# Ledger of designs, part 110: designed miniproteins, single chains, continued (2)

Each design is a single chain, and the fold is of that chain. pLDDT is the mean over its residues in the fold that is shown.

## One batch from the design tools (miniprotein)

Design m7815
Fold by ESMFold2-Fast:
Structure m7815 (fold): chain A 76 residues (1-76)
Amino acid sequence: NILTDPELQKEIDEGMALIARGVAKAIGDDYSVKVIDELIEKGASLEEIKLAVQLATARANNDKESVKKYEEELKK
């Protein structure tokens, strides 16, 4: 179920998650797009959304160390 979190909604409205999603989509990173969309759909915490944004950014920069770190944190 989609639960409205006022803090999460404000962060999305201020564009951070949507900007990261847009960048991932533009570079063809469907995996990061999916991760961000799934977290938003389930009403994830702001910290989980920020982790997904950091994952997308790390993937865009080919930062393999950060990608591994954020993927592990999102699985827990």
Scores: mean pLDDT 70

Design m7816
Fold by ESMFold2-Fast:
Structure m7816 (fold): chain A 120 residues (1-120)
Amino acid sequence: SRVAEAAEAALRIIDELLAILRADPRVSPEQRAGAERLAELVREAIERLLAAESKEEVVAVARETLERLRRHPLVSPEDLAAFEGTLARIEAEEDLERAKELAIGALVSVFARVAARLLA
């Protein structure tokens, strides 16, 4: 399915970025630990999205994940605003698979933006 393909691509991108962060001497041990925790948070959210059987479950996962991202030290207000914008689109989306794809894409985008900042 399109959702399974999106999830597989998302998890691969997270693993590749995390490997780069682990190997880069410019990334501090504290930043690396934070990135590991963020990667785990995003992977857990993607797995929950894959298992979701209703639109209500997708929205619940997205809202819970937004609150966890809000508490994460590496996530910026700009990253949160982008995710909140996608949450509104998820809530308006009538197709379950498209709602899941939007959520997965938003999660990967947050992790990618954080990784890019740590490598700058």
Scores: mean pLDDT 90

Design m7817
Fold by ESMFold2-Fast:
Structure m7817 (fold): chain A 79 residues (1-79)
Amino acid sequence: SLAARHREARERLAEIEARVEAARSQSPEEFFRVLAEVDAELAELGEKYAADFSPEEQAEFKARLARIQALAGEALNRL
């Protein structure tokens, strides 16, 4: 159902945010490793759920993905 997919997408974003936050308190090497992993997951999440939202929800979702992905991309460019 759309409600289940919307919930799954939000839970996955929250999981990714929690994982990034946990890694920030560890070594820089571990932080960069986690950011590399989440970059791939964020790309997959965007593709999977793009069609499941209203235009307004899709814009908000894409903005959230773009913010997290920009952080991951910036960190990876420093490796």
Scores: mean pLDDT 69

Design m7818
Fold by ESMFold2-Fast:
Structure m7818 (fold): chain A 94 residues (1-94)
Amino acid sequence: SLEEKLEELLELAKKALEAVINGDRKALAKYIAEMLELTSELLKESSPEQQKIVQEMLRLVLDTVEEMLKQSKEAAEKLAKETLERLKELAEKF
């Protein structure tokens, strides 16, 4: 279930980034809230090393959302793809 929660976190991150690209601020707020709840659950069940990875993943998504909101749609799409690759690399270390 811990690995399943991590996969759900990755899917929520993808949905949040897609919401930014689509200009759907209501969906973005929903997915960020769901990510925060899931992150809280993961942190309670994780080792200190895993907690660091989960926290880095959350920070990366939030920082990327902030930067994407300042960029053109094309630049935001590129940043989203790069961020999803970095999130997968962090998840592999979990």
Scores: mean pLDDT 88

Design m7819
Fold by ESMFold2-Fast:
Structure m7819 (fold): chain A 96 residues (1-96)
Amino acid sequence: SELQALVDAALAGDKEAEERVIKLLNESPEKARQVLELLFQSPVGQQLENVIALFHHLPDEEVAELIAKYVPGISLELAKAIVEAMRKHKLIGVPP
């Protein structure tokens, strides 16, 4: 699919694809969910899931930094967009 190719390109370091993925994460709940589903199904999906499961209780900025540090192919900007989309659409725990 076109969306799958875009996510794959972003994870491979394509800056234009990354910017497009970030825009889709902010566009609508449906688009954000589709992008997140493809990210979690990617080769880095398990590592992304593990970081979120371990650190979802931390502030969003710290979670994004940990994703960028430990998940290959995910920049800090993309990590911030992922965390923000997941919080906004209630896909990770409610803040205390």
Scores: mean pLDDT 81

Design m7820
Fold by ESMFold2-Fast:
Structure m7820 (fold): chain A 90 residues (1-90)
Amino acid sequence: GEARKKEILEQIDAAIADPSLSEEERAYLRRVRRLIREGASEEEWLKLLEEMLEEIKKKTGKTLNEEEEKEVKEKQERIAREMAEFLKKL
């Protein structure tokens, strides 16, 4: 498991080093790296994804309708669950 975790962290570090990324994108990749390193729970992953969406909404001024918000929430919950379960197997 440790070798796979190291590989994932190295891929994220390479992504963080990409000069084409915005400071916002870089900050979120650093948060993702921390959650992976610390073996974060589904709840911690969900919180990060929710915070990312709120920052994107503030920056873009984008408004989601009720159906779009439901779809995004379902995707966030699925991603958080999959990330937590994946990390438990490493």
Scores: mean pLDDT 79

Design m7821
Fold by ESMFold2-Fast:
Structure m7821 (fold): chain A 99 residues (1-99)
Amino acid sequence: SGREKAVEAGLEGGRELDKVAKESKDKGSRLGAGVASGVMYLGAGVAKASKLDGKEASELVALGSRSGAKTVKSTPGDKEDREKAVKAAEEGARRAEEA
């Protein structure tokens, strides 16, 4: 259940970031959120496919989520859209760490 909770946290974070990317009209914000979404999906996918234990899965998904937040912070774009994307990624990290 720990791995399943961590994977779901990463997938939920990825979905929220994909939503922010699709709703953003600014190309920079769209790119940053889109890349962050991909990174979170990749982390969740690897954790699931590699059958990591709950702690390892939580650490990998949290790492992916924090990397996603850094990507958004490094990508120029609309302040409000960037703040939404950063919050989504950081929330994903927190939920994964709670798993």
Scores: mean pLDDT 81

Design m7822
Fold by ESMFold2-Fast:
Structure m7822 (fold): chain A 88 residues (1-88)
Amino acid sequence: SDEEIEFTRKIREMGDLIGTEEAEKLRDEIVETGSEEQAQLARDGYDALIRLRTENTPEQSKEASRYASENLLKVGEEVDEELKKRRE
C-alpha cells in the first residue's frame, strides 16, 4: 500500500539523515501519519540512532551501540515483515 511504501521510505531517510533537522521532521511526519506502532518504531529508532552519534566516550559509544543494535534490529524486523506481506 501507499502507506507502507511511504513509511518504509521515511524510516530509511530518517536513518540516513540522523542528526539533522530533516530527520526530526521525518520522525514527526511518521508519528503524525503512521499507525501507533509505526509512530513508536520511529521514536525508538530515532532515539537509538541519536544515542549512537552523540556519545563522547568509548564506553558511552559502546553502550549506545548496544542500545541502537537492540532497537534498530526490532525496527528493521518489523519493516521487513511489512515489506514481505506486500510482495506476496
Scores: mean pLDDT 70

Design m7823
Fold by ESMFold2-Fast:
Structure m7823 (fold): chain A 95 residues (1-95)
Amino acid sequence: STPEEQEIADMRRQLEAVKVALANLEKEKFPLTKEEIKAQALEELLKAAEELEKEKKYELALLAYEAAYEIEPTEEIKKKIEEVKKKIEEEKKKK
């Protein structure tokens, strides 16, 4: 396994933990706290995804955008996912 494969696996585990935490907040009696946490998670995921794209770490950027889409399924995030998928395919064709 390459270091990059390990980074992808680690990020996938972290994103799954965030999904579980957000799902548990859905069961709590504090809807305002839930919305604030979702908004913060969305902001951090989109920021991380943009930085990963700039570093050309497209597979990690894809995981971050997909996690953001699960929090807030917007057309803007969907377009980012498709753009990153296209970049991954372009890089595969060069090798």
Scores: mean pLDDT 77

Design m7824
Fold by ESMFold2-Fast:
Structure m7824 (fold): chain A 64 residues (1-64)
Amino acid sequence: MTLDELLAKAQELKKHLSPEQQKKLDQLIVDINDAIRDDDQEKLKELMEKLESFIKEEEKKLKE
């Protein structure tokens, strides 16, 4: 999944998240943008994996 696809899913998911989970998601997005700015490819890869895991776990909670 591309970064753009992950961010699009995250924005859609954000509507259904608690305020606490929205804050966690916003922090992940900030960290990803910082890694992109700093050209830290290793950190970017780790953060993208964390974002994908976050999306999958939250989607599971929204589906029975």
Scores: mean pLDDT 80

Design m7825
Fold by ESMFold2-Fast:
Structure m7825 (fold): chain A 90 residues (1-90)
Amino acid sequence: GEEGLERARRALEEAQRYADLAIEAGKQGDGESATKYAKKAVEAGREGARAGGESGDPLAVATGTAAALVGIGGAIEAGLLSGNKEAAAA
């Protein structure tokens, strides 16, 4: 339903925002901030996947899946850039 799609969209926006922050921190060698934002990006992605899955709406499912992938991808990139194993594992 509409609620699930809105939750998935908000989660995707949050995952994108935190992934970008994690990657930027990683580029600057700030492993602590990279890890913090990577964890937030993955958490936002998980919420997106949950909201999409619970909605039964194919668009919400696709949006939630995108949020999860953005979160994971951002965490991996931040981990590689910072050399911080914990950020990549988030």
Scores: mean pLDDT 82

Design m7826
Fold by ESMFold2-Fast:
Structure m7826 (fold): chain A 87 residues (1-87)
Amino acid sequence: MPSIAEQMERLAELAREALARGLSVEEIRRLITEQRDQMRAAHRDDPEAATLLETAAGEVERAAGVSEEELLQAIRAALRAGKEFTA
């Protein structure tokens, strides 16, 4: 299974790539939701990891609807949380 840090990095890369390609907020949110579902499935038996991934994905999805700067901040926070959990 991918690590929490790898899952957070995947979420960050997905959001950054979508933003760089000029995708709409709706398209970005759809991609984040798909990634969130995959992360939930991968960590179903680890409630702490699942909660961390759900929280990070939800924050990135929320931020995508606010501004590019908020989205970038949410991505940075998710990457930090993943590294802290793995350390």
Scores: mean pLDDT 76

Design m7827
Fold by ESMFold2-Fast:
Structure m7827 (fold): chain A 75 residues (1-75)
Amino acid sequence: VDLSEVAETALVYTFIKRNLYAGTTAAALKEYLPVREEILEDVREILEELGYPEEVIKAAVENLRRAFEELEKQP
């Protein structure tokens, strides 16, 4: 299973659900830095609804958390 693809799918569903679609995933992630914990929780819930196993959900959420940390370090 491609964890990046899984996380990207969940992000797209999360953005649609919250009406926060920004056109590109990277631009959207940067805008959501102040609410990243809420986004991570939504991603987890969406992956659960899509039927992914707990191990995959945890790994995808962890990868997304790291992506937010990298964006926070960008100037």
Scores: mean pLDDT 67

Design m7828
Fold by ESMFold2-Fast:
Structure m7828 (fold): chain A 95 residues (1-95)
Amino acid sequence: MVDGLIGQATQLEGLVKRFRDSILANRDSMTPEEIELEIKYLQTVLAHIDDLIAKLKAALPSASPEEQKQLDKTLARLEQLRQEIQDLIRQLEQL
């Protein structure tokens, strides 16, 4: 269901932003092992975002005009989230 996919995207965005804030707050105390684990987790999240993008795009041809607008907005948010996660991975790799 379109609403279910949009809900998953919203929950994922909230989770990622909280996770990012937690990493930034604890940066000074992170071990190399913790950094590696966080990078692997973020890579898994990127794969999940790519899967959600594919599912949302697959829903577009069958969606109503209102649903298409919501899907487009959700796709834009997921693409922004993807870029934010890629930037966070890059920052962690520099530690």
Scores: mean pLDDT 81

Design m7829
Fold by ESMFold2-Fast:
Structure m7829 (fold): chain A 72 residues (1-72)
Amino acid sequence: MKSVEEILKTIEEDYKKALEEIDSWNVDRETAEEIIEGAKFFALAVVRVMAKKDGDTEASKLADEEIARLEA
């Protein structure tokens, strides 16, 4: 089963790949970027909840830091 850190890395990689393919989508770039950012935020929020339930304070902090970067 994937560790929380491995899941966070996968989310970041998927986010970057989605941004690279944005020009092939049939929506405008700004709308597509907002959808991708929203999806990443939701995925990170789920990871944070899972880490807290498992008592993994370090993984929870890493998820919080990534959410803060996305909100900046």
Scores: mean pLDDT 73

Design m7830
Fold by ESMFold2-Fast:
Structure m7830 (fold): chain A 69 residues (1-69)
Amino acid sequence: MSDERAEEIVRRAEELAEAVGRAVAARLMAKNLGVPVDASREEVAAAALEHFKNEKLAERIAELYERWR
């Protein structure tokens, strides 16, 4: 995955949080990654790494998830 694509994914996730609210965006992120809606940051990071195969993107997604909780 390119750095530009990773930035676009993060930006779209932040835009979703602005549109639907942070708590709802966090739950949608967990559901899309196939983890429980109350999943830990570590569970979200692991699922994002498996889904995207990109460590930087997985860490940024986990950071957004923790920040939105």
Scores: mean pLDDT 80

Design m7831
Fold by ESMFold2-Fast:
Structure m7831 (fold): chain A 66 residues (1-66)
Amino acid sequence: METVELTVTIAANETQQLTLTNDTDVPVKYVITLVSVSNGRRVTAPPLEVVVAPGESRTLTLHGLP
């Protein structure tokens, strides 16, 4: 299984959709680190782990911290 690390930066109180696509023949594990930015501050959430099956896509809804 392949592992891919992603960092997503989002504004505070913003909602963003992230689509993960696996174009490989093996399952891919995405380790997603969400960084919320407000007034020059950066807050990092604990990583989210998502496994996407071969040839599949998943959409996640991400929400920035207040």
Scores: mean pLDDT 80

Design m7832
Fold by ESMFold2-Fast:
Structure m7832 (fold): chain A 113 residues (1-113)
Amino acid sequence: NPEAEARRALVEELKPAAEEAREYIKKAAEYRKQGKLELAREYGKKAMRAAQGFPVQIGAAARFGLLSDEEVREILKELGYSEEEIDRILEAIRNKDWGTLLEMSQERLLRRL
């Protein structure tokens, strides 16, 4: 399947940025468990920026970093998301709708090339 091979190649090219975001998400979760909420928020914000604008990683970063809707909206505006995309991401995070965040991430991967 040529489309599946093209998607895999694109995912592998973006893997270093995804791994960086994942490590920041892991740090945010660790600080949250320790009650260090300010550090959890800082690493959540770093994870959102390192995610290169992929909604599924942004959602994870916001949840593990305990970021407010206002903090998430500010960062998403900095990353170039439209108000409609921001509202969709925030609703998906609130509803724990990881499926929608994954679909949005796949759409952005397809539009990047």
Scores: mean pLDDT 76

Design m7833
Fold by ESMFold2-Fast:
Structure m7833 (fold): chain A 79 residues (1-79)
Amino acid sequence: LAEEALKELRRAAEAAVEYVEELARKGEATEEEVEAAREHAERLIEWAEKTLPKLSDEQIEEILKKLKEELKELEEALK
């Protein structure tokens, strides 16, 4: 479960960075915002790598639920 959660988190972080990069290419985001997104993604993955293996399955499921809710809110905000 921890390994699968980390894989999903890495994929989500990568997609988020790619999205901001595309916005910057179109002039809708700054290079500074792209770098901030990359830094945020890196910190999140580093935290997850250290923390997820130490958590119970129940705690991991709760984190995944929260992450999915935040991604849904982000998608709605982009509409």
Scores: mean pLDDT 72

Design m7834
Fold by ESMFold2-Fast:
Structure m7834 (fold): chain A 75 residues (1-75)
Amino acid sequence: SAKKQRVSVSRDIGGKIVTTEYEFETMGPSGKVKMRITDAAGNVEERTITIEEWKKLVEEYKNDKNVLSFSESEP
């Protein structure tokens, strides 16, 4: 199973195309995942989430009606 995943999402927000990049990385045997969010301006936010939240968020991004482009990779 992959320990890392990168997701790139482009959305139309108020007539502007905004790309947000997400990186997910497992944090040992605790079932915790480090989530890194990079916005269109290059600002980075880090959060700790669960594996269940990680899978839920990726599914939500794939099914978001405002998403114009979705890309995923395993670095």
Scores: mean pLDDT 77

Design m7835
Fold by ESMFold2-Fast:
Structure m7835 (fold): chain A 75 residues (1-75)
Amino acid sequence: SDKKAELLKRVEELSLEEAKEKLALLEEQRAAAEAEFERLKAAGKLSEEEIKKFEEMMAFYDEVEAILKRKIAEE
């Protein structure tokens, strides 16, 4: 997907300080998204398509976090 590739390229181009700030924000956003997903899942309010979309979003977060953590570790 062109959008995914472009976003990952933008993450690679972040400065070290921007990478640190982005990682903190992403970890907070991920925790909030996971908490909401578990709440909706427990309530039986999620379709199979919504579950798959959430899994795809989490996989993208994992890719972004890996790039950010690598950039910070290379300091």
Scores: mean pLDDT 82

Design m7836
Fold by ESMFold2-Fast:
Structure m7836 (fold): chain A 57 residues (1-57)
Amino acid sequence: SDEEIGRFARELLEKMEAGEISSAEAGEALQKEFGIKVPKDATAEEIENAVLRHILS
């Protein structure tokens, strides 16, 4: 659901900001769980935009 995707993405972004995971790991997790395509070296903003694009599709 959109709520589950948003919550999952928020948790990944928080972990990335805390230095617990890389942007590559965040992108891989989103691809694996929801099929969201994220660039390899995506910024937090690019990850947010990818998630929003997926939800709006």
Scores: mean pLDDT 81

Design m7837
Fold by ESMFold2-Fast:
Structure m7837 (fold): chain A 86 residues (1-86)
Amino acid sequence: MEMSKEMKKTLNLSDEDVDKNLKRTAERVVEFYVEGDFDTADLAYGSLKSMGDSIKEGISPEAEKAIRIAELVVEGVPLEEAERLA
């Protein structure tokens, strides 16, 4: 359920700060997964999904693409293919 605009206003978060946090979290999920630290990757992915579901509307295409790559990598898609499909 989307509550992105009201949530950003209530939490006093800038769109740029939210976008940067989503992108960095997605990139971290991929890094941990590629390194074989699956436990840490799963925790980071859980956080990413929670954030993405709450604030999906109004994120940049760059952050959206990073999230999609992380989702595909966690699902078992190779990084090269995930980057192509996202």
Scores: mean pLDDT 69

Design m7838
Fold by ESMFold2-Fast:
Structure m7838 (fold): chain A 79 residues (1-79)
Amino acid sequence: SDLINEQLRVEIESLRELVAEAKADPAAASKPERIAALSIQAIGVDYLASRSTDPELVEEAREAVKAAREAIAQAKAVA
């Protein structure tokens, strides 16, 4: 559906921005509220991807979620 694919594109970009911010400032990223925000965004992207029929967009979502999970693991190691 167009609505799901449109929302998924927006949410992937938001997740990529959060991952980039976490990589740029690991100390700030280790704060519980920052880890929670990154986790919630990753869950949202993963959910929308499960509803998308666009294979290219699903692959972009999978890569973004993987990067987010790596960033979360690194942030938790510092926290």
Scores: mean pLDDT 87

Design m7839
Fold by ESMFold2-Fast:
Structure m7839 (fold): chain A 81 residues (1-81)
Amino acid sequence: SAEELLEEARRLIDEAQEYLRQGDYIGAYEKAKEAMEKALEAMKLDPSKVSEAIGLAIAGIGLMFEAGLKDEEAYKKFKEF
């Protein structure tokens, strides 16, 4: 369901932030990307969730970029995104 996808996206954002704190920038990038993808999928299933889904997708993209600022390989992944 869209609600389950949004909850997964929030969990993945929390995991990405934890990986950033641990210095695992590739892990942070991958979790943030998954969060964005889950949020966008939730919006496709329930367009009434667009505001929340876009907010989570933007948060995910921001964390992907933050990981890229700290790690060249993460930045390469972000540029190829």
Scores: mean pLDDT 88

Design m7840
Fold by ESMFold2-Fast:
Structure m7840 (fold): chain A 119 residues (1-119)
Amino acid sequence: GPGQQLIEEVDKMVEAIRANDVEAFREHLRRAMELAESPEEAMMALRVAVGELLRQPELNREFLDAVVEAARELVARYPDSEGLLAGLEEMRRAALARGREELAAALDEIIAEMRARRA
């Protein structure tokens, strides 16, 4: 399972989203990605962040950009990960279900890129 330090960084990402602190969010997201020992752990951290962002009444573009950048880095690092692909597809469905069309479109582009790398 994920290490204690990874869980602590994920909790700090959630706190940063709630505080609307983009700088803190970027730092804790970076640390979570560095601490993740597998694409599944990295995807868990990213899914928690997206879940919290989808609860916000307004989607701050800078948080979206940070999530998209992290997702693209994971695809570049783990292009053959079925867990990463499944996680991205689940996040895209969650974004669509919450009417977050911009986030869903960004995730769809990343999923298409990942599938193209595996073809």
Scores: mean pLDDT 86

Design m7841
Fold by ESMFold2-Fast:
Structure m7841 (fold): chain A 106 residues (1-106)
Amino acid sequence: DLERKAKVAIENLKKSKDAARALAEAVAEKGLDTDYVKERVEEFEKLVNEAIKYLENLKDIDKAREKADEASRIAGETAKRLSEQDPVMGAGFAVISASATFAKIL
């Protein structure tokens, strides 16, 4: 059932957005690359919100996939950069990247 899968995907995307925000706050508290992470998380949230809108209207699944996969890529790039400074924070964004990948959502 595509409708049930889309509903689960939307919930997973919302959770990934909340997790990304929480990790950005933790990065700021540790004095890491705060400006870079803030910009990447803002881009991530925008793409996730666009993916959710496409999923809520089951007609644009391909656009939802493109937006979710781009969000996953941004989270993955953020994970790689943060891993050089703090492997735990990097691992957190790597998990977010994996959870936002469309193939794992739908």
Scores: mean pLDDT 83

Design m7842
Fold by ESMFold2-Fast:
Structure m7842 (fold): chain A 88 residues (1-88)
Amino acid sequence: SGDRELAEAYLKKEKDILDKSIASLKKAFAKDPDRAKKLIKIVKDSMEDALTLRMMRVLGITEAQLKALGADERVRALAEIQKELEEL
């Protein structure tokens, strides 16, 4: 199907992974919620950095260029990442 549907599928997968990671950390550190909060931030930051690097790779652009990307170009990049994952 279209790039938008593929982009949404990728974002849903990443959100599901993040939500499960957050739930696991909150459970593991129920007696230390401040540590859970710090680890959740590390997971979120790591996932954002990974997405940035993947988008830069599939589009062949710099981080500065990525910050200037329009919505349609971001959708195309996310769709390309999802296609690569489905071909594994």
Scores: mean pLDDT 84

Design m7843
Fold by ESMFold2-Fast:
Structure m7843 (fold): chain A 87 residues (1-87)
Amino acid sequence: IEEILKLIKEGKYKEAVELVKKILDKDPSDFESGKVAAEELAKQGKYHEALEIYEYVYQNGDKKYREEAFENALEISVKELESIVLK
């Protein structure tokens, strides 16, 4: 988690996403790392990267997190739309 947040703070968004995917590949139940990273990316306006993490969780994570990942992805999508509309 701390390494992911450090990458995001350094503007290394793609590297942060790839690190989250690697963590999920090793432990599909580590939804917390994906959620923390996606929320931090969304706070910085990196909605596409945040959505990519939740999509990866939905496709490759533990099935019990699929509904929460989908709901969180919808919330990020709404924030992205608001950002576009409020230009």
Scores: mean pLDDT 76

Design m7844
Fold by ESMFold2-Fast:
Structure m7844 (fold): chain A 70 residues (1-70)
Amino acid sequence: GSSEEEKIIEEAVEDIEKIIEEAKRLGLPQSVIDELRELLKKAKEAKTGEEAEKILKEADNLMVRAVITQ
């Protein structure tokens, strides 16, 4: 991939890490934190920026759902 793709992947990874820290701060269940960590792992393994952004979107959706169901 291009250096631009690498940058997009890096930014998505950093954003997911921030989502995990926010989930911990809010006291969300360990199962939610573990699922977010799996998404972080997938984002780190992404080959394109589009793939990384889709994984970030999944992390955002999981976070929103977890907060609503709490």
Scores: mean pLDDT 84

Design m7845
Fold by ESMFold2-Fast:
Structure m7845 (fold): chain A 99 residues (1-99)
Amino acid sequence: DQKLREEMAKVLEEFGDLLYKKTGVSKARDIMKDYARKAKESTVDEAGSYVQGGVAKGLDEVGASKDLIAEAVAGVNDAIRKGDTKKMLQIGKDVIDKL
């Protein structure tokens, strides 16, 4: 539904802002905000794919390892399946701490 898409998009935007604060890489934040917009404008099923894509591409832009990107994407995917947007944000914080 619309509310879940908006909540997922908001978490991805917050992840992008935190990533920018940690790394100084504004392009990573801009990527995540673009993917958040796509998630908000899509269906619920498509929104999860855009959130995962934004996480992967944003982390890649800051030079995160392939293993860390895979861990983050897997965790976010699990949180999306459970409808747990707070868990999605916590995964973002944990991943940023590992950078």
Scores: mean pLDDT 85

Design m7846
Fold by ESMFold2-Fast:
Structure m7846 (fold): chain A 73 residues (1-73)
Amino acid sequence: VTPAVIRVTAAEDPSLVPGEKYYDMREVHEIAQRALAAGDRVEIIGVGSPAFNAYVAALDAAFAARHQARLAA
């Protein structure tokens, strides 16, 4: 249990932003770093925003794809 929200921006390093107090930032941080390395822009702002919910859904799909690729190896 991590009392913080991660804010990630393409021009900036991922940072802890105080907000909602119930997200595991490790998984979000890992995927956000990969997106930044690929040149993608990532913006996670608080829990419950439409943008945040859509981004979380996209991260879940990316996580599943990575897991599938690992099973093939």
Scores: mean pLDDT 50

Design m7847
Fold by ESMFold2-Fast:
Structure m7847 (fold): chain A 105 residues (1-105)
Amino acid sequence: ALERLLAENPEYREEIERKLAELSEEERRFLEAVLRAVLGLDPAELSLLEQVARVLEFGQRLLSSSSPRAEQLRELLARLGEALLNRDEAAFERVVAELAALAAA
């Protein structure tokens, strides 16, 4: 739905990308960690809008799932957010490693 709306309105895409550029450092680090560790995507190959769209699509699927794996992913994502808000680099790296291991399993 969003991709179709943006294809029909390229000026709107640029405005959204500008607004997304205002994301905090912590929000950008969270986004990049999910893309790399969970989705196996390189953020450098994606626009900021594509990065957000991919993470939102993943989040929607995750919220719709009651599997044990989905529950573990939700817990790890919450811990990732806490580590970033607390600026705890050691906790951040540990959670990213746990996310990558869970995604690879």
Scores: mean pLDDT 75

Design m7848
Fold by ESMFold2-Fast:
Structure m7848 (fold): chain A 65 residues (1-65)
Amino acid sequence: MELVKRAMEALENKDYDGLIESLRELEERGDIDGVKEVMRNAPDSLPSEVVARMVGIALLGAVKQ
C-alpha cells in the first residue's frame, strides 16, 4: 500500500525513475494488484519508454503468479 502511494506521488512529480523503482519493488513483493492500480492511474502524457517499462513489470508479475 505505501509503495503504491509512493509510485503515485512519483507520477505527479514526473519522477519516472522513482515510479519504475516502486513498481519493481511492488512486483518483487508479489503485489500485482498494486502494480495494476498504479498503471491504471498513469496519464497518457507518460513517455513511451516509461509506459513500456511499466507494462514489462506488470507482465513479469503476472508470469510469477
Scores: mean pLDDT 77

